Designed miniproteins, single chains, continued (2). Designs and how they scored, part 40

Each design is a single chain, and the fold is of that chain. pLDDT is the mean over its residues in the fold that is shown.

## One batch from the design tools (miniprotein)

Design m5364
Fold by ESMFold2-Fast:
Structure m5364 (fold): chain A 64 residues (1-64)
Amino acid sequence: EELLKKFAEEQKKKLAKAKDPSKYRYITVSEFLEAAKRAGLTSEEELKRAAKVLYNAGIVIVED
């Protein structure tokens, strides 16, 4: 669960630093999977939780 929280915080920081945050409110499925893998989230359940966290943070995951 700590990895999931760290992943969420890193995504929020990227959005906060963006000059136009609207451009960073959308993340592709491929980008999401790669970012989650780098954060150590590899199981299906961990990926589902990561997606839920991003959704609650106002980030939309879109198809490539």
Scores: mean pLDDT 69

Design m5365
Fold by ESMFold2-Fast:
Structure m5365 (fold): chain A 65 residues (1-65)
Amino acid sequence: MVSLEEIREFYTKYLGYKEEAADVNFELLKDTGRVMTESKPPSDPSAKLVSLTAEELRERIEEFK
């Protein structure tokens, strides 16, 4: 499972969102097994909201590290 620390780093450092957005998505992940995020960094004009599983989110976190 993706940790709260990993989600906070991903949402704040790589996506530029506030910590509250990361915390909400961590609760969503615990409740549903999925999060809402961007398909690409928000600076990319092709970025759109997507729903990711815990495994897909881990892959995206690794991609941005």
Scores: mean pLDDT 73

Design m5366
Fold by ESMFold2-Fast:
Structure m5366 (fold): chain A 55 residues (1-55)
Amino acid sequence: AKELGLNEEQTKKLLEIIGDVLGLDPSSIDPDASLDELGFNGGTRIRLQPLLDKL
C-alpha cells in the first residue's frame, strides 16, 4: 500500500497476508488500494496486526 510507505518487498508480503486472511488471490489485490478499501476494518485488523508488525 503506497500510503503506508512500504517498499516493494514489504508490499508483496502484505498482499500475501491480505490474500491469506481474506481468501483472495494476492495477484488480484490492488497494491495502491487503502487498507480500508481492502476490507481492513476493526475485526480484520486485529487478525492482521501481528503479521503486519513483521513487515
Scores: mean pLDDT 66

Design m5367
Fold by ESMFold2-Fast:
Structure m5367 (fold): chain A 98 residues (1-98)
Amino acid sequence: MGWVEAAKTALDANDPIAREALGVAVGMTAVELEGKATDEALRRASERVAELTGLPESEVLRAGRSLPEEYLSPGKGAAMQTGIALRAVSLTVSEGGS
């Protein structure tokens, strides 16, 4: 099973860690594209993240919209936080798949 399929399974099970990690990835991409996590920026970011992950754009956008604005701090470390979050999803699904 690939990381994307594992992420889909976690999201379908409404895993808060998987949803949060995906939301962080979308939100940070939106900030990089438009400077802010606006609804329009989240839509554009969701298209890019959907292409990279193979997840449906609607699912990706929903995860991004669930993320609090305070979590989307612009600045140094945003890419690192996104990477850590996506890796945490992969690890959680690999260990917690009961």
Scores: mean pLDDT 60

Design m5368
Fold by ESMFold2-Fast:
Structure m5368 (fold): chain A 101 residues (1-101)
Amino acid sequence: SRQRLQDARTQLQNFLAQVEAAIEAGDNEGAIALGRELADWLGKQSKQAQKAGDVDTEITFGTISSLVEMGIYLAKKTGDPSVIRDVIQGQINRLDELIEE
């Protein structure tokens, strides 16, 4: 369980760095595309966990995927991709709290 949360955290951190770089470059479409790649990866992990009967991993990855999807929607609506960055950072912070338990 902790290892899966750590793996998720590592992936979120990697995507956060890429999203931040895209934002700094003024590449709003690139930032949104990175958010989409992350949400799709998390959704795939959630579905694999569901097939394995791992409810905790299914819910955790599915929830983060849905929140990233919301970040993408808001970024498109507002023209501000920093919403995607803020969602990813918030989920990293949440995973850090769960790992420390």
Scores: mean pLDDT 86

Design m5369
Fold by ESMFold2-Fast:
Structure m5369 (fold): chain A 53 residues (1-53)
Amino acid sequence: SSMQKQLAREKVLQEASETMQRVKESMEAAERNEEPSPENESLAQLWREIMAR
């Protein structure tokens, strides 16, 4: 239904916002040489790999 499509779009946007927030938190922890939270360790590793380029 159209309502389900709208809900799916909002869910994707919400998940994107949450992912960006976690990425920012991971970047800030990496800048301070602090360990990221366990839920963010994969994102922190990805950011370190990208920034080490």
Scores: mean pLDDT 70

Design m5370
Fold by ESMFold2-Fast:
Structure m5370 (fold): chain A 71 residues (1-71)
Amino acid sequence: SLLPAVGEGTAAGQPARFEGVLDTDTGVGRGVLTVDGAGAPGELPVSGLDLAAGRFTLTGGESVRLEGTLV
């Protein structure tokens, strides 16, 4: 299933924002990752998903951490 999602956090110590979808069949978030105002398409593993609360976390390597809400 694809769940629309928006998240915020940090990437390499810079402010980061995610807008896209969480693919629950693959465990991957896909969309636009914006880091310090520069946006690019990206995929990040879903590290946490709470469907009842409508909350998620995405992490990528050691530097990317995003938390957000299902839309």
Scores: mean pLDDT 82

Design m5371
Fold by ESMFold2-Fast:
Structure m5371 (fold): chain A 85 residues (1-85)
Amino acid sequence: SLARRVEEIAREIFRKMGYKRTDLISIDTALKVTEEAVRRLGLSDEEIDRILDITRVELTKIGGGTVVTVDEAIGAARRAVERLL
């Protein structure tokens, strides 16, 4: 599934950046990684924008709206892909 693939790609990107699953990251960092992961799926710009909008809304509800864990960021991106595709 595309949702499982975005999870795997996002997890690999965070690992290569030196992050651990429980590390706190900014919502901006989470969105940049999500964008890179979904671009690697070969989606249209319109689909990417919709996924990023849903992911942003999910992330702003987590951890007081400013920071999230890596696992929370990956989970939000996966859920956004599942809802649209």
Scores: mean pLDDT 85

Design m5372
Fold by ESMFold2-Fast:
Structure m5372 (fold): chain A 109 residues (1-109)
Amino acid sequence: FEIFYKNLKLLLSFSSIKVSDEELEEFFKKLGIDENTELTNELLEKIVEKLELDSREAALLNYLALTSEVKSKEELENFAKEVLKVPLKELADRLAKKILEVLGKELPK
């Protein structure tokens, strides 16, 4: 969980949409995820479904969650460019919007 939290926070730092640490913590609470929760493929599939993620967004989420390592900015940019073929900022913006929607907050323009 801690590694996933750090990797997701790093991804969201590329977004023009601000998601606070408090909002991210509330998001995980709404998913029923805490520091003692095992990140399984089944749990990640439920997150993908709840957030209505497309295949590229789901692949990025799995990359962040199913690793034992905290990713660097360069690793995230390279994964988005070389594997997903989508700008990292665009994926980060979409994920930030979906997190805020789960929290019932209005999307910033």
Scores: mean pLDDT 76

Design m5373
Fold by ESMFold2-Fast:
Structure m5373 (fold): chain A 58 residues (1-58)
Amino acid sequence: SVSLPLTPEQEELVAEVIKKTSKGMDELKKKGAGQEEDEQLSQQAAEEFRRRLEELRS
């Protein structure tokens, strides 16, 4: 695994994204979501993370 040095603010962002993704996955499980929905959630989380990380870098 690769460990990248993050600022405290970026580490907070990573933790928050993980929390949101976990909650989203749990909600999808409750609703009986399939693989396609899991992929969509993962893509959305990745896009959001990338966008916010770029904002923090600016």
Scores: mean pLDDT 70

Design m5374
Fold by ESMFold2-Fast:
Structure m5374 (fold): chain A 78 residues (1-78)
Amino acid sequence: SHDFERLVEAGFAIATAFNDEEALKRLEEAKKKGDEEEIKRVVVEMAKKYGVSEVRAILELAGVSPELIEEIEEEARK
């Protein structure tokens, strides 16, 4: 979906901002496979590592939907 294309863009932006080479590699593999659940999982894991509010700001800038952002935040707080 277009929302997941924005999530992929945001994921690469977050991983680059925090110099997370493992996250970049996982996002590249997930993008090749069309694995939307793995993309979401990587973004959730980065939110846990780097801060939910900081990751949310990048998701908002990338134009990810409020509904998907809320889902990611809820998973990151578990």
Scores: mean pLDDT 87

Design m5375
Fold by ESMFold2-Fast:
Structure m5375 (fold): chain A 67 residues (1-67)
Amino acid sequence: SLEEMIARLDALPERVRLRVNGIDLGEVRKADVKAAIRGLLAAGHRVEVEVSEEDGKPVVTLTVTPA
């Protein structure tokens, strides 16, 4: 659910590494990731969120399927 995705992100540090559909966007603010997820869902896109760790740093991977 959106609530579960947001809860997972809220547990992360302020800055995370972001990947979207295999593209590495580098280090971003988690607040911007949350806003992007809300915007994509509001636009009717399907969003899958995975949280992992690489080299001790949090990584957020978004898989976005266009509406």
Scores: mean pLDDT 82

Design m5376
Fold by ESMFold2-Fast:
Structure m5376 (fold): chain A 76 residues (1-76)
Amino acid sequence: SSEKEQNAALARARGDQLAAQGRYREAAEDYITAASLLPDDSPEKAALLEKAAQAYRQAGDEARAAEARTRSVEAR
């Protein structure tokens, strides 16, 4: 729905701001939230999961980074 797409965009924007501040774990969590609001076959969902994987990696959370990367490949 349009509402879910708008909420996903807001969560992504928040994640981007947090990542710019070096708050990578919080950024990754917002990217995961944004991705969860989008359909499984959405290219936007895949991109958000890739952003989450990068943010988790920057936070030192290799396990969650790997999980997000796998989900990104599946979403494509």
Scores: mean pLDDT 86

Design m5377
Fold by ESMFold2-Fast:
Structure m5377 (fold): chain A 92 residues (1-92)
Amino acid sequence: SVRKHKVYVITYESPDGERHTLVVQSNLTLEQVVEALRRLGYRVLSIEEFYVTEPLSEEEREERTRQQARAIHLVARAEGRDAALAASLAAA
């Protein structure tokens, strides 16, 4: 059976002016990733919706796993910054 799965492609710019792209799955909220990028000082340039046809090939599945790992690491980094700020304010 053929299924269509929606993904979001985020284009963002780092503080040094480099452009990056990230593909976000529907199981991670787009808003959570955008908020993480903002907290890390990145600028979101565009968000585009695409549909992918499942079942995915092995190569496409590996790419999806890699992109999801990148999104998770980004959110974890943003959460780490908030925790450090809270600790600094509590110590003052």
Scores: mean pLDDT 74

Design m5378
Fold by ESMFold2-Fast:
Structure m5378 (fold): chain A 72 residues (1-72)
Amino acid sequence: AMADKLNEELKRAEEEYQKKIDEAKTLSPVEAAKNIAKARVELVEKRKQYETDLANAQSTLDALRKALEAAR
């Protein structure tokens, strides 16, 4: 299911984000801030991609319904 895939990908992204935060604690404050910022951007982009995929699936269903009605 798409929800299961979304949950697995988000969980992985959040775990990677936490790992990068833990690794950043061994770096200088400047490098830590940069690494954390990059990890946040990656998490946001993954969420946006899945929202787009869900919207595209809904649009496809709507198009199929419209075509079916027109064929009657």
Scores: mean pLDDT 72

Design m5379
Fold by ESMFold2-Fast:
Structure m5379 (fold): chain A 64 residues (1-64)
Amino acid sequence: SELLARLAALAAETVAEAKAAVPEYAEYFDNVSKPLDAAMTGNMLLTEASEIVRRGAARQAALL
């Protein structure tokens, strides 16, 4: 759906920005992005994956 595609794009952008800001935590962000991949293959709701990615990125940003 259009909404799911937009949510996926937003989540991916957030993860990319977080990796750029703190490259030493790239491995952590890779682990966070795995739920998004699972959602896109139907193993997890995309909204849940997006929230996990968003929370992970926000938490890491707060450590800066």
Scores: mean pLDDT 62

Design m5380
Fold by ESMFold2-Fast:
Structure m5380 (fold): chain A 85 residues (1-85)
Amino acid sequence: SKREKLLDDFARLLQEMADAARARGVDPETIARRMLKLSNELLEAIDKEDFEKALEIVQSAAREMLTPEEAERFIEKFKEMLKKY
């Protein structure tokens, strides 16, 4: 379904963000905690079809866990992914 494809695309992007944070040496427990919070908040936004809120959530998380350059690249990938839906 369209929802299943959206969730798969989200999971892939979230994994990329977690991998980038890990490569930077961010603590694994911190990554896990933040990924769980992010996943829960994104699922709520998706259920409401609130893609503006989903983008705000991702922007905040990316800027907290990634370098400024990685965060902006990740945010652009997320925006492009959302255009498919």
Scores: mean pLDDT 81

Design m5381
Fold by ESMFold2-Fast:
Order: structure tokens, then C-alpha cells, then sequence
Structure m5381 (fold): chain A 69 residues (1-69)
């Protein structure tokens, strides 16, 4: 799974505090939403921890506003 693979890598790399992990999650979500990979975004949301999920939702909202929807 593309989204889950990136999520796992982000976790491994930012494992100490998760700050870098949250940033990577936001970037990943923005990329997927721009490419209209909403299924990958939904899978990320389901697999994400609460903190990561908040970052995902914020990224989605920002891209949605830019898409005028």
C-alpha cells in the first residue's frame, strides 16, 4: 500500500518524537489529494495515530480549499 508504506517509513525515521513524522504525513497527504488519490488518503487516516490524523485532516482541508471544493 503506497500510503501505508510511506507512513511506516516516516515512523521509522521520526521514531524519537514524531515531529518529523507528522510533517511527513502532512506532505504525503497533500501530495495524494493533489493527485486525487482519495482512497490512499482514507487508508492513511484509518492507520494513523490521533496526532497524525489531525495533521492529515489539516492537510486535506488546505488542499481542498485550493481546489475550490
Amino acid sequence: MKALEYMALARARGGGEGSEYLGQVAILVAKYVENKDYEAVEELKKAADPAARAAIEAAIANVKVHEEM
Scores: mean pLDDT 62

Design m5382
Fold by ESMFold2-Fast:
Structure m5382 (fold): chain A 91 residues (1-91)
Amino acid sequence: DYEKKLEEIYKEIFELLKEDKEAQELAEKFYETVLELLEKYKENKEISEDLVARMELLLEAIKDSKTKEQKIKILKTYVDNLEKQFKETWD
């Protein structure tokens, strides 16, 4: 169940960002877009696996970041680039 895997990764990201409301809102926006793409392409397992991998990459980037400013920059970059990178890979 890809939706459950995405939820588990999102919960871990959200917990890491619990002291920063702006970072949590950006993480939620990324997660919501990932879920929309998952629902749109739910018959395509390769796309579902790619979306899980994108969430895992965000989690690792957040874990590797040291400052609040770095976390916000990472989140903004991932949010801004998600749809473009997805289209470049799958469209």
Scores: mean pLDDT 85

Design m5383
Fold by ESMFold2-Fast:
Structure m5383 (fold): chain A 61 residues (1-61)
Amino acid sequence: SALARQFAQRESGLSDAEIEELAAMEGASDAQWARLARRLGLSTAQVRAIHAGIQHFAANF
C-alpha cells in the first residue's frame, strides 16, 4: 500500500516509521491511541483520522 503511505505522509507530515506504527494500531485501546498521539504531537482525533485514511486506501490493495 505505497499509495496509502504517500497519502498519510502528505496529509500528516509523519515519517515512514511513524506511518507504519500508526497503521499497526488497528484494534488498539483508547489509552494506546492517546499515547501515540502525544508522541507524534497530534490530537487523538487527528491520529484516528490519519489511520482511517490509511485503511481506506489499503482496502484497494
Scores: mean pLDDT 71

Design m5384
Fold by ESMFold2-Fast:
Structure m5384 (fold): chain A 69 residues (1-69)
Amino acid sequence: SKEEKLETQRNIYKIALDSSEIVAKRLEERLRENPDDESVKEMLKREKEDIKRLSERIKELEKEISRAR
């Protein structure tokens, strides 16, 4: 069904989001140990942008699922 396909897609994005959040946490820990690491700062910034993008996509899928119910 359309609902099942949307739920599958949402779950895929949720797994991606969880993985990105774990990476971001590890980068924050590395940055705490070396606050002047510009490379880690850039990686963390990009990871946070990806987290924001994934979160927004999940929210839109949740709205579509709710409307399909």
Scores: mean pLDDT 87

Design m5385
Fold by ESMFold2-Fast:
Structure m5385 (fold): chain A 81 residues (1-81)
Amino acid sequence: SMEEIRKKLTKEAALIAVYLMEEKGYSEKDVIDAILHVFPYAGSRKALEEEIKRFKKEGIVADPEKYKSAINLVEKYLEQN
């Protein structure tokens, strides 16, 4: 369903966010701002914040190779802004 697709996209965006925060040292605010600009399909700011909190609590480690292109796009935005 469309709801399941949206939930999956928000979770994938949150995994990228957690990686950039924990492995690269960016702030949550800057990472969320960058993700919402680069990937407007990632859902609402609130939904993204809730999934980030959940992944951080659960200690979920993203596979950086799977998300390499997306990570690079978000990081480029962060470096320019």
Scores: mean pLDDT 84

Design m5386
Fold by ESMFold2-Fast:
Structure m5386 (fold): chain A 78 residues (1-78)
Amino acid sequence: SLLQALEAALALARSGAQLAQLLGEVRDAIKKRFSPDDPLAAEAVATLEALAEAARAGDEQRVRSLSKRARELLAQLD
């Protein structure tokens, strides 16, 4: 499950850089399963990329908001 992979990344990451790396793995799993022309998959990839950047920046408010959006999108892709 893509949603389970996101939850594991959020639970296991010890730093923003590590979270960004684990989110990259979830992004790559989406790209492997879905066409780049799928609008829901494209939005999920963009949201995970924005979440990774927020995590690297230490922006806890953006991490929280983007994590919520990522959960919604990945639940729809599962």
Scores: mean pLDDT 86

Design m5387
Fold by ESMFold2-Fast:
Structure m5387 (fold): chain A 55 residues (1-55)
Amino acid sequence: SKEQAALDASSAARVGGAPFAETVEEAIENAKKLGDDNGIAAYWVARIALLEAKR
């Protein structure tokens, strides 16, 4: 959902110190780096969905 995607963007930037991904490709690479630690992969899945919707 849009709400989940917004939460993902904010939380990933804030908690993980990860850079803001502008493209789907960058978001996928960040998801690979962070892995599935405590559901962080779900954050990047939502982020990728948001970026896909914008292009």
Scores: mean pLDDT 57

Design m5388
Fold by ESMFold2-Fast:
Structure m5388 (fold): chain A 66 residues (1-66)
Amino acid sequence: PAPSTDVVEVEVEGARSPDEALRGLRDLLAQIEAAGATVTGVSDVRVERLPDGTYRATARVTVSRP
């Protein structure tokens, strides 16, 4: 079948630092590729401090599937 292209939102919550949140996003990208998709783009990477003192990281990921 022809490849399909989708945009997926990824999110990591409960991180203790901005670096931990960004590492969580990197791990999610690796999991997406391990599941058989190819990451072709990453945009709108954001890190936010939550009211409880933890951090949330979000990104939009463009993926291609066979």
Scores: mean pLDDT 81

Design m5389
Fold by ESMFold2-Fast:
Structure m5389 (fold): chain A 97 residues (1-97)
Amino acid sequence: METLEQLKKGLEEARKRLKEVESILKDMNIPKEVVERFERGELTYEELKALGYTDEQRKAIAEYVLYRNEIELLEAQIEYLKNGDKSKLEEIARKGR
């Protein structure tokens, strides 16, 4: 499937970018708990500034969350496309949660 292969390629690129940003976060000595709290919406971009994070550090944190969200969406789309060819699987996904 051409569309499925395009989504898979997008997923591979997003995973590559995520690994690059993870390396940057480690080099900047940003605690993983801070990144996880930002991802959960427990810390805002402005609160990170108030905590003393630089613009570069805040951008890296935001990019990490952006790529994680993109990966999650792409994985969901790939699974839907892989299974959505069967109407019964779509019905199960919709009703079975």
Scores: mean pLDDT 76

Design m5390
Fold by ESMFold2-Fast:
Structure m5390 (fold): chain A 67 residues (1-67)
Amino acid sequence: MEDQLAEQGAEEVREASKVGPEEALETGRRLSAELVRQGHHGAAVRLGRFTDEIVEEERERRRRLEE
């Protein structure tokens, strides 16, 4: 269950990353906070790690387009 919640959250963060890395980070934080409120601390930690990975990937992609 917690793995599925983290994966679902990661999909939302990936969608937000199409807008930008800041949007992805905010989405990840919001979803992680909701998971914590629901008692899914393990899922929140996993989603946080997925969020960091997605944000860094998008930042690297954008660095290639800018000087």
Scores: mean pLDDT 80

Design m5391
Fold by ESMFold2-Fast:
Structure m5391 (fold): chain A 83 residues (1-83)
Amino acid sequence: DELEKLAKEAAEEVKEELLKKGISEKHAEIAANITYEMVLNKVKPDKEIEEIIKNTLVALGMSEKEAELAAKIIAEKVREVLE
C-alpha cells in the first residue's frame, strides 16, 4: 500500500529529526507513531490539531517545550507529505 509506505517514511523522518534535536528515543518513537497515524488517516493538521498533538505528547511524558517542538515538526512533515 502506497499510503502505508508514505506514513512509515514520514514517521521515520520525524523520529530521526527529533533524535538529532536531542529528544529521547522513547519520545521520538511516540511522535513517529502519531505521524504514522496522521498520514495513514490523511489528517492534515491545522493550528488546533497541532495544539492537540502538543497536549497529547505532554500527556505521554514529554516536557511542554519538547512537545511544542515535536508537534511543530510532526505538523510540518504531515502537511508536506499530504500536500
Scores: mean pLDDT 87

Design m5392
Fold by ESMFold2-Fast:
Structure m5392 (fold): chain A 77 residues (1-77)
Amino acid sequence: DLLELQDKINKLLEELLNTKDKRKREKILEEIAKILELDEEEVKKIKEWLNKGADGVVKVSGLLIEKIEKKTSRVPL
């Protein structure tokens, strides 16, 4: 399940980064947001970062990795 989630997000992220079509980009981002349960503010930040070029892409990747880890990690009590 965790590996399938990470693999699916990695494929969607790769497609998002390689897509220049705005409509297709928004659809991919919505799918990622649904899988990782991102709120509207997080989706807005990702859109802003993608528009900033290479630095933004690194930040997007970092956020998505963090969200995957939080969804897959158990908090030690």
Scores: mean pLDDT 71

Design m5393
Fold by ESMFold2-Fast:
Structure m5393 (fold): chain A 99 residues (1-99)
Amino acid sequence: MELSDEEKLKKLLALVEEEIKLIEKVLKEAKDLSEEEREEAKKLLEMLKKIKEVIEEAIKNKTPLEETIKKIEEILNSYFSPEEYEEIMGKLADKYLEV
């Protein structure tokens, strides 16, 4: 792998922060969200904020990428089904690899 664990975590952190901003903007500005859609967006936002904290702590403490990914997966699995998780991970991986 060409990238260090720290560089990979920093790229993942940037992606998570972008997703948080997008979800916050949607919750603030979208006029046509149902109550259920708002609850799902809030749930996604809560999950992303927890993931952000895990990544920030991992960077600070130099936690191995593998351990950090396992913690993120545990958080994701507590909020989403395996299918939803795969879709989210695929989307994040595509954005991550573009940089």
Scores: mean pLDDT 73

Design m5394
Fold by ESMFold2-Fast:
Structure m5394 (fold): chain A 75 residues (1-75)
Amino acid sequence: LSKKEKQLLALEALKEFSKLAETVEELAKLGGAKAEDVRERIEKMLKEAGFEIELKEGEKVPYEEIIKKLEEAIA
């Protein structure tokens, strides 16, 4: 996969994941997982796909901001 293809796949994966974000976060809360763990995994995936972004600290993952930054980076 080229860098651009990896970026497009990562963007599509995040869009799909963001549709389930609330459900995943609710399940994570029940299972004791923290938002930090999810953010770290997403950040690592984005770096592997060639995106240079930082995620905000907080209780939830900023999916809307991430998707917007990815769209800007691909364009």
Scores: mean pLDDT 63

Design m5395
Fold by ESMFold2-Fast:
Structure m5395 (fold): chain A 88 residues (1-88)
Amino acid sequence: MDLNEAALGLADFIEEQAKAGKPPSPPGMRLAADRLINAAISGQVSAEDLLRVAEALEKAAEASKDPRTKKAALDSAEGLRLAADYVA
């Protein structure tokens, strides 16, 4: 599987889980973001794919009632947006 396809699949999964009231755990979101940032720096994931995952995390933050989950999602999304600007 292409890592770009994997990133898009991850974004869809995050949005689906958020709609179901089951957003990813804070450690899981941070780990996924770190891995995507490293993959983008290595040229394996595009800036567009990073932005797609960032948008999914921002939607998950809006859907969450837990302040810790909101903060983790927004911090992860910000990191992905900064990485997208860097690799674009």
Scores: mean pLDDT 75

Design m5396
Fold by ESMFold2-Fast:
Structure m5396 (fold): chain A 78 residues (1-78)
Amino acid sequence: DSYERLIEEIRRAKEAAEQGDLEEAYRLAKELAENSGNPEVSRHAQLAAEALRQGDVEEALRHLEKAIEEARKVKEKL
């Protein structure tokens, strides 16, 4: 299931941010923004990457959570 793997990838970025590994979280969020295959997930991942670049962990976590919600919506409709 491609969307289940996508949700797991977003969770990895979220975990890195929660652990204070902002460099790893930024790298993962940038990868998701470029390669998620879903426009809403990519948009939220891009916003998370920008927040991480600015050191705004709370904003980044908010966007990563929204990316998970968007991926789940698509999975439930398939």
Scores: mean pLDDT 84

Design m5397
Fold by ESMFold2-Fast:
Structure m5397 (fold): chain A 72 residues (1-72)
Amino acid sequence: SHHLEFMLQVEQDLYEAFTQMAELYRQKAEQALAAGDEELAALYQSFADSYQKAAESSKKNAEEIRKKIEES
């Protein structure tokens, strides 16, 4: 259905966005660590981990929606 196809697109877009944010904050954490700012590095790593978990959730949602489309 068009509804499931739309929801799949949303979850794929969210997966892409969250993956990019996780990569951005990992790079920021590495830069902070190189500058000797261990507290800032830990904070950015925490943000990266949170976005990575959000990306994994969107990926799982996309897989479930894809199965529903294929079984229809």
Scores: mean pLDDT 90

Design m5398
Fold by ESMFold2-Fast:
Structure m5398 (fold): chain A 95 residues (1-95)
Amino acid sequence: DVEEIVEKALEAVERGRHLRIEDVPSREVAREAAEKVKKEVEKRPGYEALVGETVDERSGTFTVSVLVGPKDFLDRPPGSPGPAVVTLSTPLPPP
C-alpha cells in the first residue's frame, strides 16, 4: 500500500533514521511512494528531497532511494551528518 509506505518513510525522516522496505509490489508503487514522500518533504520550508533509481542486476532488484535533508545537504563537507535515506525495493521483471 502506497499510503502505508509513505507514512513509514515520513516517520523515519522525522526521526533522522534510514528506512529500507524490500517488499514493494511493483516499480510503479515504489516510484509513486517516493514521489509522495518528496512532495510532502518539500512542503516544509528549508527541506529538500532527492529521488534516485538503481537497478541491481546482481540481486535482480529495482530500488528507488529518497535522500531527505535540509536544503544544500548534498553540498556539505565529508563527515557532516548525512541525510535520512528511504530505500524501496522490488524484484526486476524476468528477461
Scores: mean pLDDT 73

Design m5399
Fold by ESMFold2-Fast:
Structure m5399 (fold): chain A 84 residues (1-84)
Amino acid sequence: SELEEEQERVEAFERSLEGLEAEFRRLLAQGLSPEQKEQFLAALDRGLGEIEKLKTVVKDPELLKRLDELEARLEALREELLAA
């Protein structure tokens, strides 16, 4: 169903974010370079853009709530990256 396809897309995005967050934590512990910081900022900006697009097409209230939570996680990660 369309709902199942939308759910799979949201779940795939969640997994991608978890991977990005884990890699950021690992690199931050080793010393994050200015180039790596810029690359992570670009990845976070792309992720925020994808969430914005998904919010325009996803109609399920539970999935929209999950997208809001993912957006909050990306924003928090962005703030942490800018503080690093």
Scores: mean pLDDT 83

